# Designed miniproteins, single chains, continued (2): the designs that were tried, part 65

Each design is a single chain, and the fold is of that chain. pLDDT is the mean over its residues in the fold that is shown.

## One batch from the design tools (miniprotein)

Design m6240
Fold by ESMFold2-Fast:
Structure m6240 (fold): chain A 76 residues (1-76)
Amino acid sequence: KREIANEAVRAASKVPGVDTRGANAIGTAVEKYIDASEEELRKAVEEALIKAGMSPETAQRAADAAVEAVKKYKEK
């Protein structure tokens, strides 16, 4: 759902190095993989961020934050 994707973007945007392009990539990846496994969602967000120009370290950190936000809000 769009609300869960927005919360994932909000959480991941707190990670240093995530710019507007990265934030948009996170939102798109979360919407596409919201019903996928936690591992598949994390991988999709990480790959989208690397394609958007983020470093592997920033992508991994932001993907972890996005996955935790999705888990938290899926139970609401």
Scores: mean pLDDT 79

Design m6241
Fold by ESMFold2-Fast:
Structure m6241 (fold): chain A 69 residues (1-69)
Amino acid sequence: NATAWNNLGVVYQSLGQYDLAAKAYEEAAKLGNEEQKATVELAMMDLVARHGDVKEVQDAAKRVGAILR
C-alpha cells in the first residue's frame, strides 16, 4: 500500500531518520498510482532540499526520479 509507505516516510522524517524516510518514499513511488506518485515527488523534493547532504537521501532521490519518469 503506497499510502502506508508514504505515511511511514513522513513518520521517519519527523523522527530525523532521513535515510529510512527516503527508503519509505521510494517504496511508495514503486507502488503508487499517479496521484500518490505526485505526493511522493513533493515529499522527496522537500526531503532533498532540507537533508540532501545525507547520502541515502541523494541515492533514493535518483531512484525515485527514475520511477516517476
Scores: mean pLDDT 81

Design m6242
Fold by ESMFold2-Fast:
Structure m6242 (fold): chain A 92 residues (1-92)
Amino acid sequence: SMEESVAELDKILEEGEKLAKENPDYREEIQKVIETVRKAFEEALKGGPEALRKALDELVKQAIEYLNGDEKMKPIAELLLKAAGVLYRLLK
């Protein structure tokens, strides 16, 4: 449901904030990812299925970029994939 998806988003954003606090060297980059997740959800909620698909695609693309990078960025990729999973369930 929409309410369940919003609750899951809140938990994902809280995980992101904790990750930023625990990794001061990457704080700014992690905060940008948190903003990307928040923006993706705002776009998905305002738009129709097309906006939702576009937001999902963007989160997945960013997750793949982080997975192909430094191992230290793997938790950021996992955060993006969790957010993408929530959007994917809303699409169905």
Scores: mean pLDDT 82

Design m6243
Fold by ESMFold2-Fast:
Structure m6243 (fold): chain A 59 residues (1-59)
Amino acid sequence: SREEIRELLLRESELTMQAMLAFVNYKITKSEQDRRRLDELLARANEVGAQLQAAIAAH
């Protein structure tokens, strides 16, 4: 549905913003913890992006 696509777009946008902030933190600290947090957020954003593409293709 269009609402499902909209919700997925908003979620992907939020995760991308969070990943950007995590990237800035990692650049400052260079810690493994901050690198792992960044990787987790990027993986989540990619997963939501895949769901978004599937929802668009099914419409």
Scores: mean pLDDT 86

Design m6244
Fold by ESMFold2-Fast:
Structure m6244 (fold): chain A 113 residues (1-113)
Amino acid sequence: SISEAKKKLLALLEEAKKRIEKAKTREELLKVLKELHDEALKIFEELKEKYKDNPEVIKKIEEMYEEFSEKLGDIAEKLQEAPEEKWKEVALEGLEEITKLVEEKFKEIEKIA
């Protein structure tokens, strides 16, 4: 269901935040972001398959995935430029913005599904 997908995606974001807080290197942070993206893609693909007969829902899922991917890419780019003392701040702030995006986009999907 849409509710299940939302819960799974929000749980992935919370797990990613915990992993970021424990990370010691930039490489570990980038790995967390990559694994988050890979797992989120699976959730988005499952949702698109379930709602394949609803083009408005598909469009909203694709918009959410695009914005989600763009924001993760932005975090990765900022991590390349940031000094070590700012890595966790940059990553956590970025994931909080993605969390708000997910909550907002799922509200839109719930209205039309």
Scores: mean pLDDT 87

Design m6245
Fold by ESMFold2-Fast:
Structure m6245 (fold): chain A 64 residues (1-64)
Amino acid sequence: SMETARLVAIALEAVGLAIEGRATPEQVKEFVDALLKGDADKAVELAEKMGLSPEVIEEIRKLL
């Protein structure tokens, strides 16, 4: 589905931050776990902590 494709893209963006040393692997793991569980509040908290853009954070709220 389109929703699944967008969640995968967001998860890959977070993985990219860890590869660049801008987020920890533990933060990315917890973020992906929150996305998989549909835990919008936790996913948004972790996205803000990792420095994902406001546009991506708003997209997470709409998808979950």
Scores: mean pLDDT 83

Design m6246
Fold by ESMFold2-Fast:
Structure m6246 (fold): chain A 56 residues (1-56)
Amino acid sequence: MMTPEEQEALVRALERHDADPALAGLSTVEAMRVIAEEEGDEKLRRAAEFYEQATA
């Protein structure tokens, strides 16, 4: 469902979520959305949508 570029963005977001204490209280999807908004990363925003649909 995700492109390789969106999968790469997802992996980077998961690594940042694990490393950043400010994101520790957020769900994976919430953290991905915050990171995507801060960085203007549209591919990560799409990856967050696919992740949410897959886990819903």
Scores: mean pLDDT 75

Design m6247
Fold by ESMFold2-Fast:
Structure m6247 (fold): chain A 77 residues (1-77)
Amino acid sequence: MEEEYSPEELAELLERALREAEAEGLLTPSQRRYARAMIELLRKGKYGIPDPETGGVEEAADTFEEALEIARERAAE
């Protein structure tokens, strides 16, 4: 089972989830922006919440589910 993902694999999974959510209209523009920023961080081997101003990571997550949830919460702020 695919319980452990590389950052690159997680980026692909998040891209798929983002496309599906976008098609369903589930994400606001801000949420999409944070999700894309997180995907870029994953491609650099980071699992974290992108800071919208610096592009840095404030908090790290080890699973794509947690990363996506945190990104959505952060986008709502």
Scores: mean pLDDT 63

Design m6248
Fold by ESMFold2-Fast:
Structure m6248 (fold): chain A 93 residues (1-93)
Amino acid sequence: MDEAMQYLMKGVLALQEGDYEKALEYFEKSIELGSSVDPTSPLVALSLYFRGLALKGLGDNDKAKEYLQRAAEIAEAGGDARLAAFIRQELEQ
């Protein structure tokens, strides 16, 4: 059972419900578990991206930009140019 993916999905659900604090906890667990297997995977990039969105929801725009930048860099390192471009578009908003 892919625990990193389960935490990512739980985080996305919490984010959709407006529970930003719980979403951040789930995304941190997803990043920790995913990074231990493949630190440049799309799962790690997406978990960092959604963590950035949760931080935006809390009004922490500076930390949100840091995580979105890291998410784009991880996606680029993993060879996912489309995901990297998508994340960079969020950085310009």
Scores: mean pLDDT 86

Design m6249
Fold by ESMFold2-Fast:
Structure m6249 (fold): chain A 60 residues (1-60)
Amino acid sequence: MSVEELKEFLQENAAKLCLCKDDELNKDIIKLQAGQLNPEEIQALYERIKAFLEEYDKQE
């Protein structure tokens, strides 16, 4: 997962992510936008966001 691909993924799901109350997830999103994440952290953040969105969609 590249930084560019993850940023695009975040933009596509911005409305759902705006409702996310996970402070750690939101903090990592800010770090991604600031270019402060390494490739391993970028991949981990993508997996966490994907899991959040899958659970959100599954519930409704």
Scores: mean pLDDT 75

Design m6250
Fold by ESMFold2-Fast:
Structure m6250 (fold): chain A 72 residues (1-72)
Amino acid sequence: SELEKEWEERREKEFAEIESLSEAELQKIADAQLSTITDEALKAEFRERMAAARTAAELVAVMNETREAELA
């Protein structure tokens, strides 16, 4: 669908941008996403998952799940 295509394009764009970012900039973006979550327990869970990410791909996957949780 068009929505799925838009989501994939946005994800790929975010991934490419994240790969070009410094560690400090990447952490700032992750913290900004976490700050939008009003549920402190959910925020703590995603913060731990982001901290456990070893690669940009893993971090992007957690960030996408965080975004979905915010929209729910």
Scores: mean pLDDT 68

Design m6251
Fold by ESMFold2-Fast:
Structure m6251 (fold): chain A 61 residues (1-61)
Amino acid sequence: SVAESMARTIEQYLLDRGVPEDVARRIGQEILDRSAGRPADTPVDVFMAGVLREELARAGL
């Protein structure tokens, strides 16, 4: 799915930026899981960007 492909892309992006593998994988999975509850009026990329910002802040990144 588009959501799965985007989550994998985000995970790889985080790994390339030096985020630890376990943290990058967790963030990618969280984005994918929360995407199942995405509001219909919110574009998938905008929603995922918001989740990514929240998770990076939570991880201290």
Scores: mean pLDDT 80

Design m6252
Fold by ESMFold2-Fast:
Structure m6252 (fold): chain A 94 residues (1-94)
Amino acid sequence: SLTLLDLEQARELRAQLRAQAEQLRELAAAEEDPEMRELLLRVAEAAEALAALDPETLREAQEKYIAGRPLEELPPAFRAFVELLRELEAESAA
């Protein structure tokens, strides 16, 4: 579940997103399935793009997402991250 973020929490989220991107790249390097490897790399890239947003934009995007607003109303980086993460979770469950 996503929580409402202030600027300090958004900075912590940015650090977590960068750490997750690094971990996903390590997983991709060890992955033998080419499709899963590509998906892991795409999620990592989306996480870094999201982490590159300014803290205020990231906070506003989180508020909109929690409020249930359509993904099309969110910044492209946030939308891409959510869509790719859902795809990774679905593929990992199969």
Scores: mean pLDDT 78

Design m6253
Fold by ESMFold2-Fast:
Structure m6253 (fold): chain A 92 residues (1-92)
Amino acid sequence: SCTDSVYNALQSALKKNNLPIPSPETLKRISKEISEFYLKKYKGTKPDEDFIHFLSLRIQDILEVSAGVQVSEETAQKIAEEIVNALVQNCK
């Protein structure tokens, strides 16, 4: 599913950047939120910079709340871009 693709991309990106992995429940909730917002606003079209910025802020927020870790804007943007690539390829 679209949500599963986001889940896998988010988990992989966090691991690549040596960041803590939130609980499966938290990852599933965020992945569903991201996939549903993408489908509602973009419906299989390429997302804009506003969406990438939205994702980067959500990534920073969940890591601060769930793991007490502050992530740089640059790292959050890289993770957001990996999620966007997964959405564009798997959520048509």
Scores: mean pLDDT 83

Design m6254
Fold by ESMFold2-Fast:
Structure m6254 (fold): chain A 82 residues (1-82)
Amino acid sequence: SMEERKAELEKRKEEIRQEGDRYVFLALLFGDRETAERIRKLYEEALSKLETDPEGAEKLVQEARDLFDEAMERRFAEIEKL
């Protein structure tokens, strides 16, 4: 039903919001404001596209995850060499 699809969509929106908030928080905690802002924008764009282009929305979520992982790998490599 349309109500079931709406419930699934709202659940996925909440999951994406919570994940995005977590990654933005972690990037800020590590002092990377630029990466935090880029991640925030990718999650906001994903949320805006989720109803009309769910595949594109999931691609943006993955791009944000990859961006976070790359930033953390660079920072971890710098810290370990100190």
Scores: mean pLDDT 85

Design m6255
Fold by ESMFold2-Fast:
Structure m6255 (fold): chain A 68 residues (1-68)
Amino acid sequence: SLEELKKKADEILEKFKEEMQKDPSRIGDVLLRASLELTELFLKHRNYDLLAEFDVKLNKIVNEIKKK
């Protein structure tokens, strides 16, 4: 379902947000891995609109961590 798909994507974002917060020096590596997992998830479900929305959310998380 759409709700289950969004929940899985939120879990991916939280997992990688925690990794970036633990080691900000590895933001680039973590961002690439997060982007790949989100792309794989949404590509499997053919939902490109949600992929775009979650890519925006991922970039906001990265920018907030970089400001600290």
Scores: mean pLDDT 84

Design m6256
Fold by ESMFold2-Fast:
Structure m6256 (fold): chain A 91 residues (1-91)
Amino acid sequence: EVEKELERLAKETAETVVEKEDKEKLAEELKEALADSSSLSPLQLELAERLLEALKIEDKEKMYEELYRIFLEYARRVYEEAKRRAEEALA
């Protein structure tokens, strides 16, 4: 049940981010990471940009929904990449 596990991870991560007391600090850390784009993979860059926009949402419920979508998409892409690498190692 890979889909169920990815959904659980995305939900837990989104809840953790929504519950953070200092979202401004998290936004600042993301901006710093984006300023040095050479240190980020394309997936990490996309994730950081989407997270930064989601943190601007004032409604906690809407922020959670957007964060859940972002983390779920990211988790699926990371899983597929890990799966490909594992298959290559076993070939």
Scores: mean pLDDT 78

Design m6257
Fold by ESMFold2-Fast:
Structure m6257 (fold): chain A 64 residues (1-64)
Amino acid sequence: PKVTGIVVAKSEEEAKAKEEEWRAKQPHLEFEVIRAESLEEAAKLAKELLEKKGIKTGISVAPE
């Protein structure tokens, strides 16, 4: 199963560090990481991903 993670980071280096932490904590999951410049942008991306799966807000970002 794949999980989409959204990282709020000023630089790609910071985003990569967070991605590595997530992968280390959940090695059985395949993460696809999307970088956002701000919390507001991250929230919009999360909402779009949840709606793509027909999932309501307040639920974890679903795969695909």
Scores: mean pLDDT 65

Design m6258
Fold by ESMFold2-Fast:
Structure m6258 (fold): chain A 88 residues (1-88)
Amino acid sequence: MALERWLRLSLDALDAPDFEVEVSRTLLELAQQADPEKAENLDEEELRRLLASDDLESRRLLARGFLLALEKNGVRIRVVEDEPPFPG
């Protein structure tokens, strides 16, 4: 199983409401896979409360705060390639 995954995000993409929800959900899952102890230290309860919000600005703050909190706690999010398909 992949232990670490990195998710490369653009701040411009975080402005899209559907992308913010997908990003927050994916970041939480990846953080828990990479380092569950550090992920739990990211105020999981507040993250869940903000994630449930219909307010776009709250979701933006959640996405940005989540990214900053992960970096602050030393958790890096990266999508681990299965094996890069040989381009030829």
Scores: mean pLDDT 48

Design m6259
Fold by ESMFold2-Fast:
Structure m6259 (fold): chain A 93 residues (1-93)
Amino acid sequence: SEEEKLLEAIEDNSKILIESLKKAIEYAKKYGSLTEEDLKSMEESIEKFLEKSRELAKKMSPEVKEKLEEIIKKFEEEAKKLLEELKKIIEEQ
């Protein structure tokens, strides 16, 4: 179904964003060259993804909506933790 394909695409994009944050943290730790502007851009990308995903959830069938809301919740919790870690690293540079 098209909703199931969209759900998979959203989950895959959430994983790509998390991996990008993890790589940014590793880069900041090794090179010390990420800025507050880089952090802001990452925060804006995360917020935009969450907003779009929540809007899509409102239009989905109940079963797919529940699965998407679980993906959104897990993503938001992990992304917030990684952003806080990255912020501390940048502030200590």
Scores: mean pLDDT 86

Design m6260
Fold by ESMFold2-Fast:
Parts: sequence; C-alpha cells; structure tokens
Structure m6260 (fold): chain A 106 residues (1-106)
Amino acid sequence: SSSVQQASRYAAQSIEQAGAYVDKLIENEVELHKKSGATGARIMSQTIKNGHDKSVAESTAQALAELIKRSKYSDEVREAALKEFEKNEEVKKEAIELFEKALKAL
C-alpha cells in the first residue's frame, strides 16, 4: 500500500539523516580533541621558550601525555601536538624530547 511505502521511505531517510548527523558530531569531537592537544603543546613550548623552571616544562609534558592517554582519539591528538611543536624551531628538540619521555613514563 502507498501508506506503507511512504512510511518505509521516511523511516529510511530518518535513519540516513541520523547517521550523517552522528558522523558530523564525531568529526567535530575529533577536531576539539586535536585543538586540546595543540593547545597543550603550545603551552609547553611557551614554558620552555620563556625559561621557566624545568619542573614546570616537565609538568606540562606530563599533563599533555595524560590528555593523550585519556583521549578516544589518542593518535590524532598526538599528531596535532607534534605538528604544533614543529612550529617552534627554537624549542622543538627539547619539547619533543620531554614529550616522548612523558609518554614513555605512562
């Protein structure tokens, strides 16, 4: 019957739209997690560059490592952090070394 066909079509469209909406929410969540990783890396790089006590830099490295460990998108967050470190040529080597040491300690 036409009413059954129409109901089936609307149900299928509703499921497709719900799927597309969920996919967009996941994409947005990944981008927010990546921004958190990049922000953490930037704070760490600034801490090193400003000549703060090494314990402060180590604390920011540990906080960033814990952020990555807790994330559902750990690989994406780690990649975003590493990309941010690359932007700070003067502190890049020290930042990456402290970051890798913090990750290995988890």
Scores: mean pLDDT 83

Design m6261
Fold by ESMFold2-Fast:
Structure m6261 (fold): chain A 86 residues (1-86)
Amino acid sequence: MSTRERLEETLARLEEKIGELKQALGETEDPELKKKLEVQIEKLESLRRGLRHLLEHPSPHEDNALRSAEEALAEADKLLAEAKAS
């Protein structure tokens, strides 16, 4: 898979996960969990903007951006599991 294909795939995954986090935010009543979800949504939206920029402006730092996105997606998955368990 090319770096561009990986960026496009990761961007799509970020957009999907942002949607899942927003749904969880609407369904939870725990104020601490709501704050964690809001912070994670903002983080993923920032990463989505960064990856979109890299698709238009190739950079030697693409691998670092992809790694950061994968880490944030894993954090989002843990937070969604906490929301479903509560």
Scores: mean pLDDT 82

Design m6262
Fold by ESMFold2-Fast:
Structure m6262 (fold): chain A 71 residues (1-71)
Amino acid sequence: EKERLKKLLENVRKAVERGTEEDVGVAQIALAVGIATNDPYADYFRKALDALSAGNYEEAIKILKEAIEKL
């Protein structure tokens, strides 16, 4: 469970760090799916998605790193 979630968040973080339109789009979809699964970490997905949608990639990366560290 936690290992799979950590891997997902790490892949999303790497996509945001790459910063291409495709990678950012994939990251947004992955975060939205994370919210929809009623995961106990849904709030981290929501905050990261909000930051990413606002174009604040640095904040999105920070939120994702904090989520990964707490897993």
Scores: mean pLDDT 76

Design m6263
Fold by ESMFold2-Fast:
Structure m6263 (fold): chain A 111 residues (1-111)
Amino acid sequence: SVRERLRLYARLVRLAIEVLGEEDAARQLALAREILRLMEEVGAPAELIERVRAAIAALEADPADPAAHRAVQGAAGDVLQWALRQIVELADKTELDPELQRALEEARRAL
């Protein structure tokens, strides 16, 4: 449903913001893995999924590598931008019904 997709996009936005503010490698990995799971569930672009997987693999290989931390943050930023675009596109294509308005308000609160 449109509401379920908006809920998933809002959750992706929230998780991506959490990754951007996270300094602990173990917590970044846990958040990034949840992002990957939700991206697969919502049918995110294959190229974006591959970027997140690559960033996770790099951080798993060397949790102390600053480049690996930056790669995970970069991937999270890309996910954030993509998920926000999906929310805007759904809002533009759908008549303003109370159910959709509530889903959009939930998405805005996740930002």
Scores: mean pLDDT 83

Design m6264
Fold by ESMFold2-Fast:
Structure m6264 (fold): chain A 87 residues (1-87)
Amino acid sequence: SKTVKTATVPAGGSATIDTSGIEADKVVVENKGESEVAVAVLTSTGVTMATVKPGEKKVLDAPGTVISVALTNMGDKEAVVEVTIIG
């Protein structure tokens, strides 16, 4: 299955995408904004962290039941992030 969520993260702020209960094999994070974003994916098997630059798409191996996806905008501009959960 495939679930897509989009979040807007204010400059220097954070956002949490509630994807609780979705089974994942991997999570794809695409930064469509102009600020670097730190990502933390928490699943039933652990936490996976990455940084995603503007225009970058990263594939994270994050198997298990998704609990949360936390985003932190490390820059001075608004970030727009698309998160795709694939299970």
Scores: mean pLDDT 85

Design m6265
Fold by ESMFold2-Fast:
Structure m6265 (fold): chain A 60 residues (1-60)
Amino acid sequence: SKEEEEKELLDIMLENGLLAIKLGRFDEVDEGIEYLEELAKTSELSEYWKEVVEKLKKEK
């Protein structure tokens, strides 16, 4: 389903973001967070997008 595809994409984005944090690529993480926050405003799964953003901000 579209929701399953979006959740899979979110999981990949979270994994990539956490890896970027571990590698000290904070500028890439900041850009990614800004992009995800923008998508969260228009997505039907806005709560899932917000959770990913919160996790990335917490680990940063």
Scores: mean pLDDT 75

Design m6266
Fold by ESMFold2-Fast:
Structure m6266 (fold): chain A 96 residues (1-96)
Amino acid sequence: MEEVEKLLEEARKLLEELRAAPEEELEALADRALAVCDKAIKVALELGDLEAAREAAELALEIARLYLNKCPKEKIAKAIGRVLDALGRLLDIEAL
């Protein structure tokens, strides 16, 4: 409820920070943003708030896409790994 709303707000703020972030901050911001989305999804599911869980999952996908698009070529392998991990968690939610 209020906890999920705060996590979603934090995720949105991190997404906006990621849009403006210099290269050296991309990995740290993406990792933090994806972790917040994962927590939001888990809390929302525990509360039975499927709408909030879906919104958090959609935010995670948007963060992952933005991170990959802004990621320098030398870090792309790590970025792909982080995105695949996030996608795996989203697929687990779809099984519900």
Scores: mean pLDDT 76

Design m6267
Fold by ESMFold2-Fast:
Formats: C-alpha cells, sequence, structure tokens
Structure m6267 (fold): chain A 90 residues (1-90)
C-alpha cells in the first residue's frame, strides 16, 4: 500500500545515511527504526514487512545500499525473520 511504500522509502533513506557512517551506526539505526515501528504496531510482522518494503525500494534505486541492507538483516535477524523480510522485498 502507499503507507508501506512511504515507510519503506523513509527507512531506506535513514539506513543509507547510517551505512555511510559505518556498521555500528547502521546497527543502531536499524534497532531504533525497529523499536519505532513496534511502538506504532505491536505486531512483529509490521517490522518485518517495513524492512522488506525498504529493501525492495533500495533494490530498485540503489543496489549497493540494498546489498548492504540485506547483509545487515541476515546478520541481525533469525533465519525465519530474514526469510520473511526477503519475501516482503520480492
Amino acid sequence: SAEHEAVGQGIYGAMKQALKKGPEEAVETAREIGLAIAALDSSSEAVLQAAGEALRYAEEKDKETADEMARLIAELASPEDTDAVLSYAA
């Protein structure tokens, strides 16, 4: 939906800036975004969907950032959550 696309674009922008500063800032930014989304929608699924929309948007606009985001997701999330994010990104 348009709401999911807007959230994905915002997450992409924040993650692109954080990744430029380094992996530690990227991890902290990802955690803060996850907490902010969870505060708005208490379902863990909302966080996974938002991450997938952000990754999908990045894949279309900025392949290098998309690859870094996918790597970070695989590093920080469980295999099941990683698969869910990649499913939403497809």
Scores: mean pLDDT 76

Design m6268
Fold by ESMFold2-Fast:
Structure m6268 (fold): chain A 65 residues (1-65)
Amino acid sequence: SKHAEAGELGAAGGAALAGRGLSPEDGRQVGKYAEQKDAEKAAAASERGAGPLAGQRTREGVLKA
C-alpha cells in the first residue's frame, strides 16, 4: 500500500512540475527520442489541448446540438 501511494505521488509530482512550465525536460525527451507513435499522440493531444476528458465534453455538446 505504501509503495502504491509513493509511486502515484512520484508520477503526479513529475506531471505537476511539467505542467508548471518545466517543459525543457519534455522538449529534450522529444528531441532525443524519436518515438513517432508516442510523440505523435502526445504532440497531437498537447497541440490541440484535447485530453481524454475532451471526448466526454464533445459528446455532451453534440448531443445538445
Scores: mean pLDDT 49

Design m6269
Fold by ESMFold2-Fast:
Structure m6269 (fold): chain A 111 residues (1-111)
Amino acid sequence: SELNALIGEHLGPGLVRAAELRAAGAPDRAVAEAIARGIMAAYEAATAYLRSRDPSAVLELELALRRLDEDTAELTLTFRVNGEVIHELVLEMDVGVAEETYRLLREWLAE
């Protein structure tokens, strides 16, 4: 899918940056911001792509956070167009990074 490839292309740099920050011992907030920026870049690119083809298209990003154990959490990203799921991505990360990423995305998507 062209749209799935576009999401991956724009999300990828943020995930690479997050991995580099984590390897350098950066705080959870810095790692989370890199992930959140990547997710927002993917969302904005997907929205622009869809609207360029159909100006009435509405892309929604749904977020779900689930704790898996003491140290690990799962962030689920669900991309919907006009109510239909077009892409789902599950990211496993440290609980502190996951909670901060979820918080940032909720703030950035709410306004």
Scores: mean pLDDT 87

Design m6270
Fold by ESMFold2-Fast:
Structure m6270 (fold): chain A 63 residues (1-63)
Amino acid sequence: TDEEVRKKVRERIEEGERAARAGDYDGAVQHYLKGARIADEAGDSELLQEVSRALGRVLARQR
C-alpha cells in the first residue's frame, strides 16, 4: 500500500490507543474500525492485521 494510506491507518491506531488509555473504549473501537476500513479499501491485508491486533488488545482489556 501507499505510504500515505499506511500513515493514516497508523494515526487511527494511535487515536484508538489514546482513547483506550483515557477509558473511552467505545471511542477506541470507532477509531480502530475507521482504520480497518481504510486498510480494507486499500487492499492491505498486513495493515488490516495491525488494526485487528490493536482492537483485540483493547477488547481484552475491557474485562
Scores: mean pLDDT 81

Design m6271
Fold by ESMFold2-Fast:
Structure m6271 (fold): chain A 69 residues (1-69)
Amino acid sequence: MVEFKPDEEAIKAAEGALQEAIDHAPTDPVRAVNLGVAAALLYAISGEPEKAREALRQVGKAVEDALAA
């Protein structure tokens, strides 16, 4: 039987970091970028590269919108 380390915890951590990044992008874009990168890395190491790419895209857009305001 294949035993996996709990990638669910990594995914939950990634979801939390992504949510915090998006939520705080307008007030702290530097923190948002750092949290977004952390979320993407957590998704990538969990075998979810599409979620990692989507996380970076969402954070990037939120930061771009904040900087354009």
Scores: mean pLDDT 77

Design m6272
Fold by ESMFold2-Fast:
Structure m6272 (fold): chain A 115 residues (1-115)
Amino acid sequence: MDLEAARRAARAELDALVAREAAERGARVVGRSEAVARSPAEEAAVRAAFARRLLDTAEGLLAAGAEEAELLVVTARAESDEGVTVHFFALLVGPGGGAAGLEAARAGAEALLAQ
């Protein structure tokens, strides 16, 4: 099997799963990032980089006229010979949905990556 094709397929399935579960629960995906970390220090650096991108996303939403937005982070991890791939999703919560729906989306994403 083509490793690059398999990786693209897994990423597409993960993205579709998170988007579907979030949408069903009143949230939508507004940010997506991934990185490989080989140590706790690298994982911390990756998380800090993602936090900076969340600030940019929040600023963009406010500039676009969003009156009320809660940005929640869903993280999923996949282990490989290259280290741990950390997936980050920034979810915008609408008037409906909330924390329970986002926890379900996170759990589903983690289960998919554990295969």
Scores: mean pLDDT 66

Design m6273
Fold by ESMFold2-Fast:
Structure m6273 (fold): chain A 92 residues (1-92)
Amino acid sequence: MTLAEALASMVGKSVFVTLADGTTVRLTVERAEGNRITLRLESKDPEALRRAAQALKDAFEKQGAKVVSERFEETEDGYVATLEVELPEKLK
């Protein structure tokens, strides 16, 4: 099973990522199209959101993935980061 296949099975599902300080960030897989994955991160703390986004980018890049785009936006309910990641055809 590839990481791309695992992430595709999670489209529309959300998980909570807890940081060392107890802050939680909601992670949702918005879309999976072949090797292209779109992830949405949500938090009421912009610093926690930035750190969670960076940790995910670092994790994907260590596996040979490429971060194609990153957007940060402020909403009425907090902050949102959208990451678009291109996974390599063969992950190790």
Scores: mean pLDDT 75

Design m6274
Fold by ESMFold2-Fast:
Structure m6274 (fold): chain A 94 residues (1-94)
Amino acid sequence: SMDVQLTQSMIDGIQSRLDGMQDAHDNNDIDTAQRSRQGVIGIIQQGIDRGLIDSSTGQRYIQRIDSATTMQDMINQTQQILDTFRSIYRSLSS
């Protein structure tokens, strides 16, 4: 379905940014981590706009990742967001 394809695209986008955050952490590159964080926030907003994530849940994820004070916290929040999108994908694709 369209929702399955859109959710997979969002999972791929979040995974790419998670990989970028992990590389940034290994290289102590805060600028790359910040760009990856903004990318994740953008994907969550698109998920809200397309009705894949309810607004309250999406805003909670945005607030958590935006409030992360370390690259490790950004990675941890992004992993939780990724797990949520994967759970949605499994529900839609079963």
Scores: mean pLDDT 88

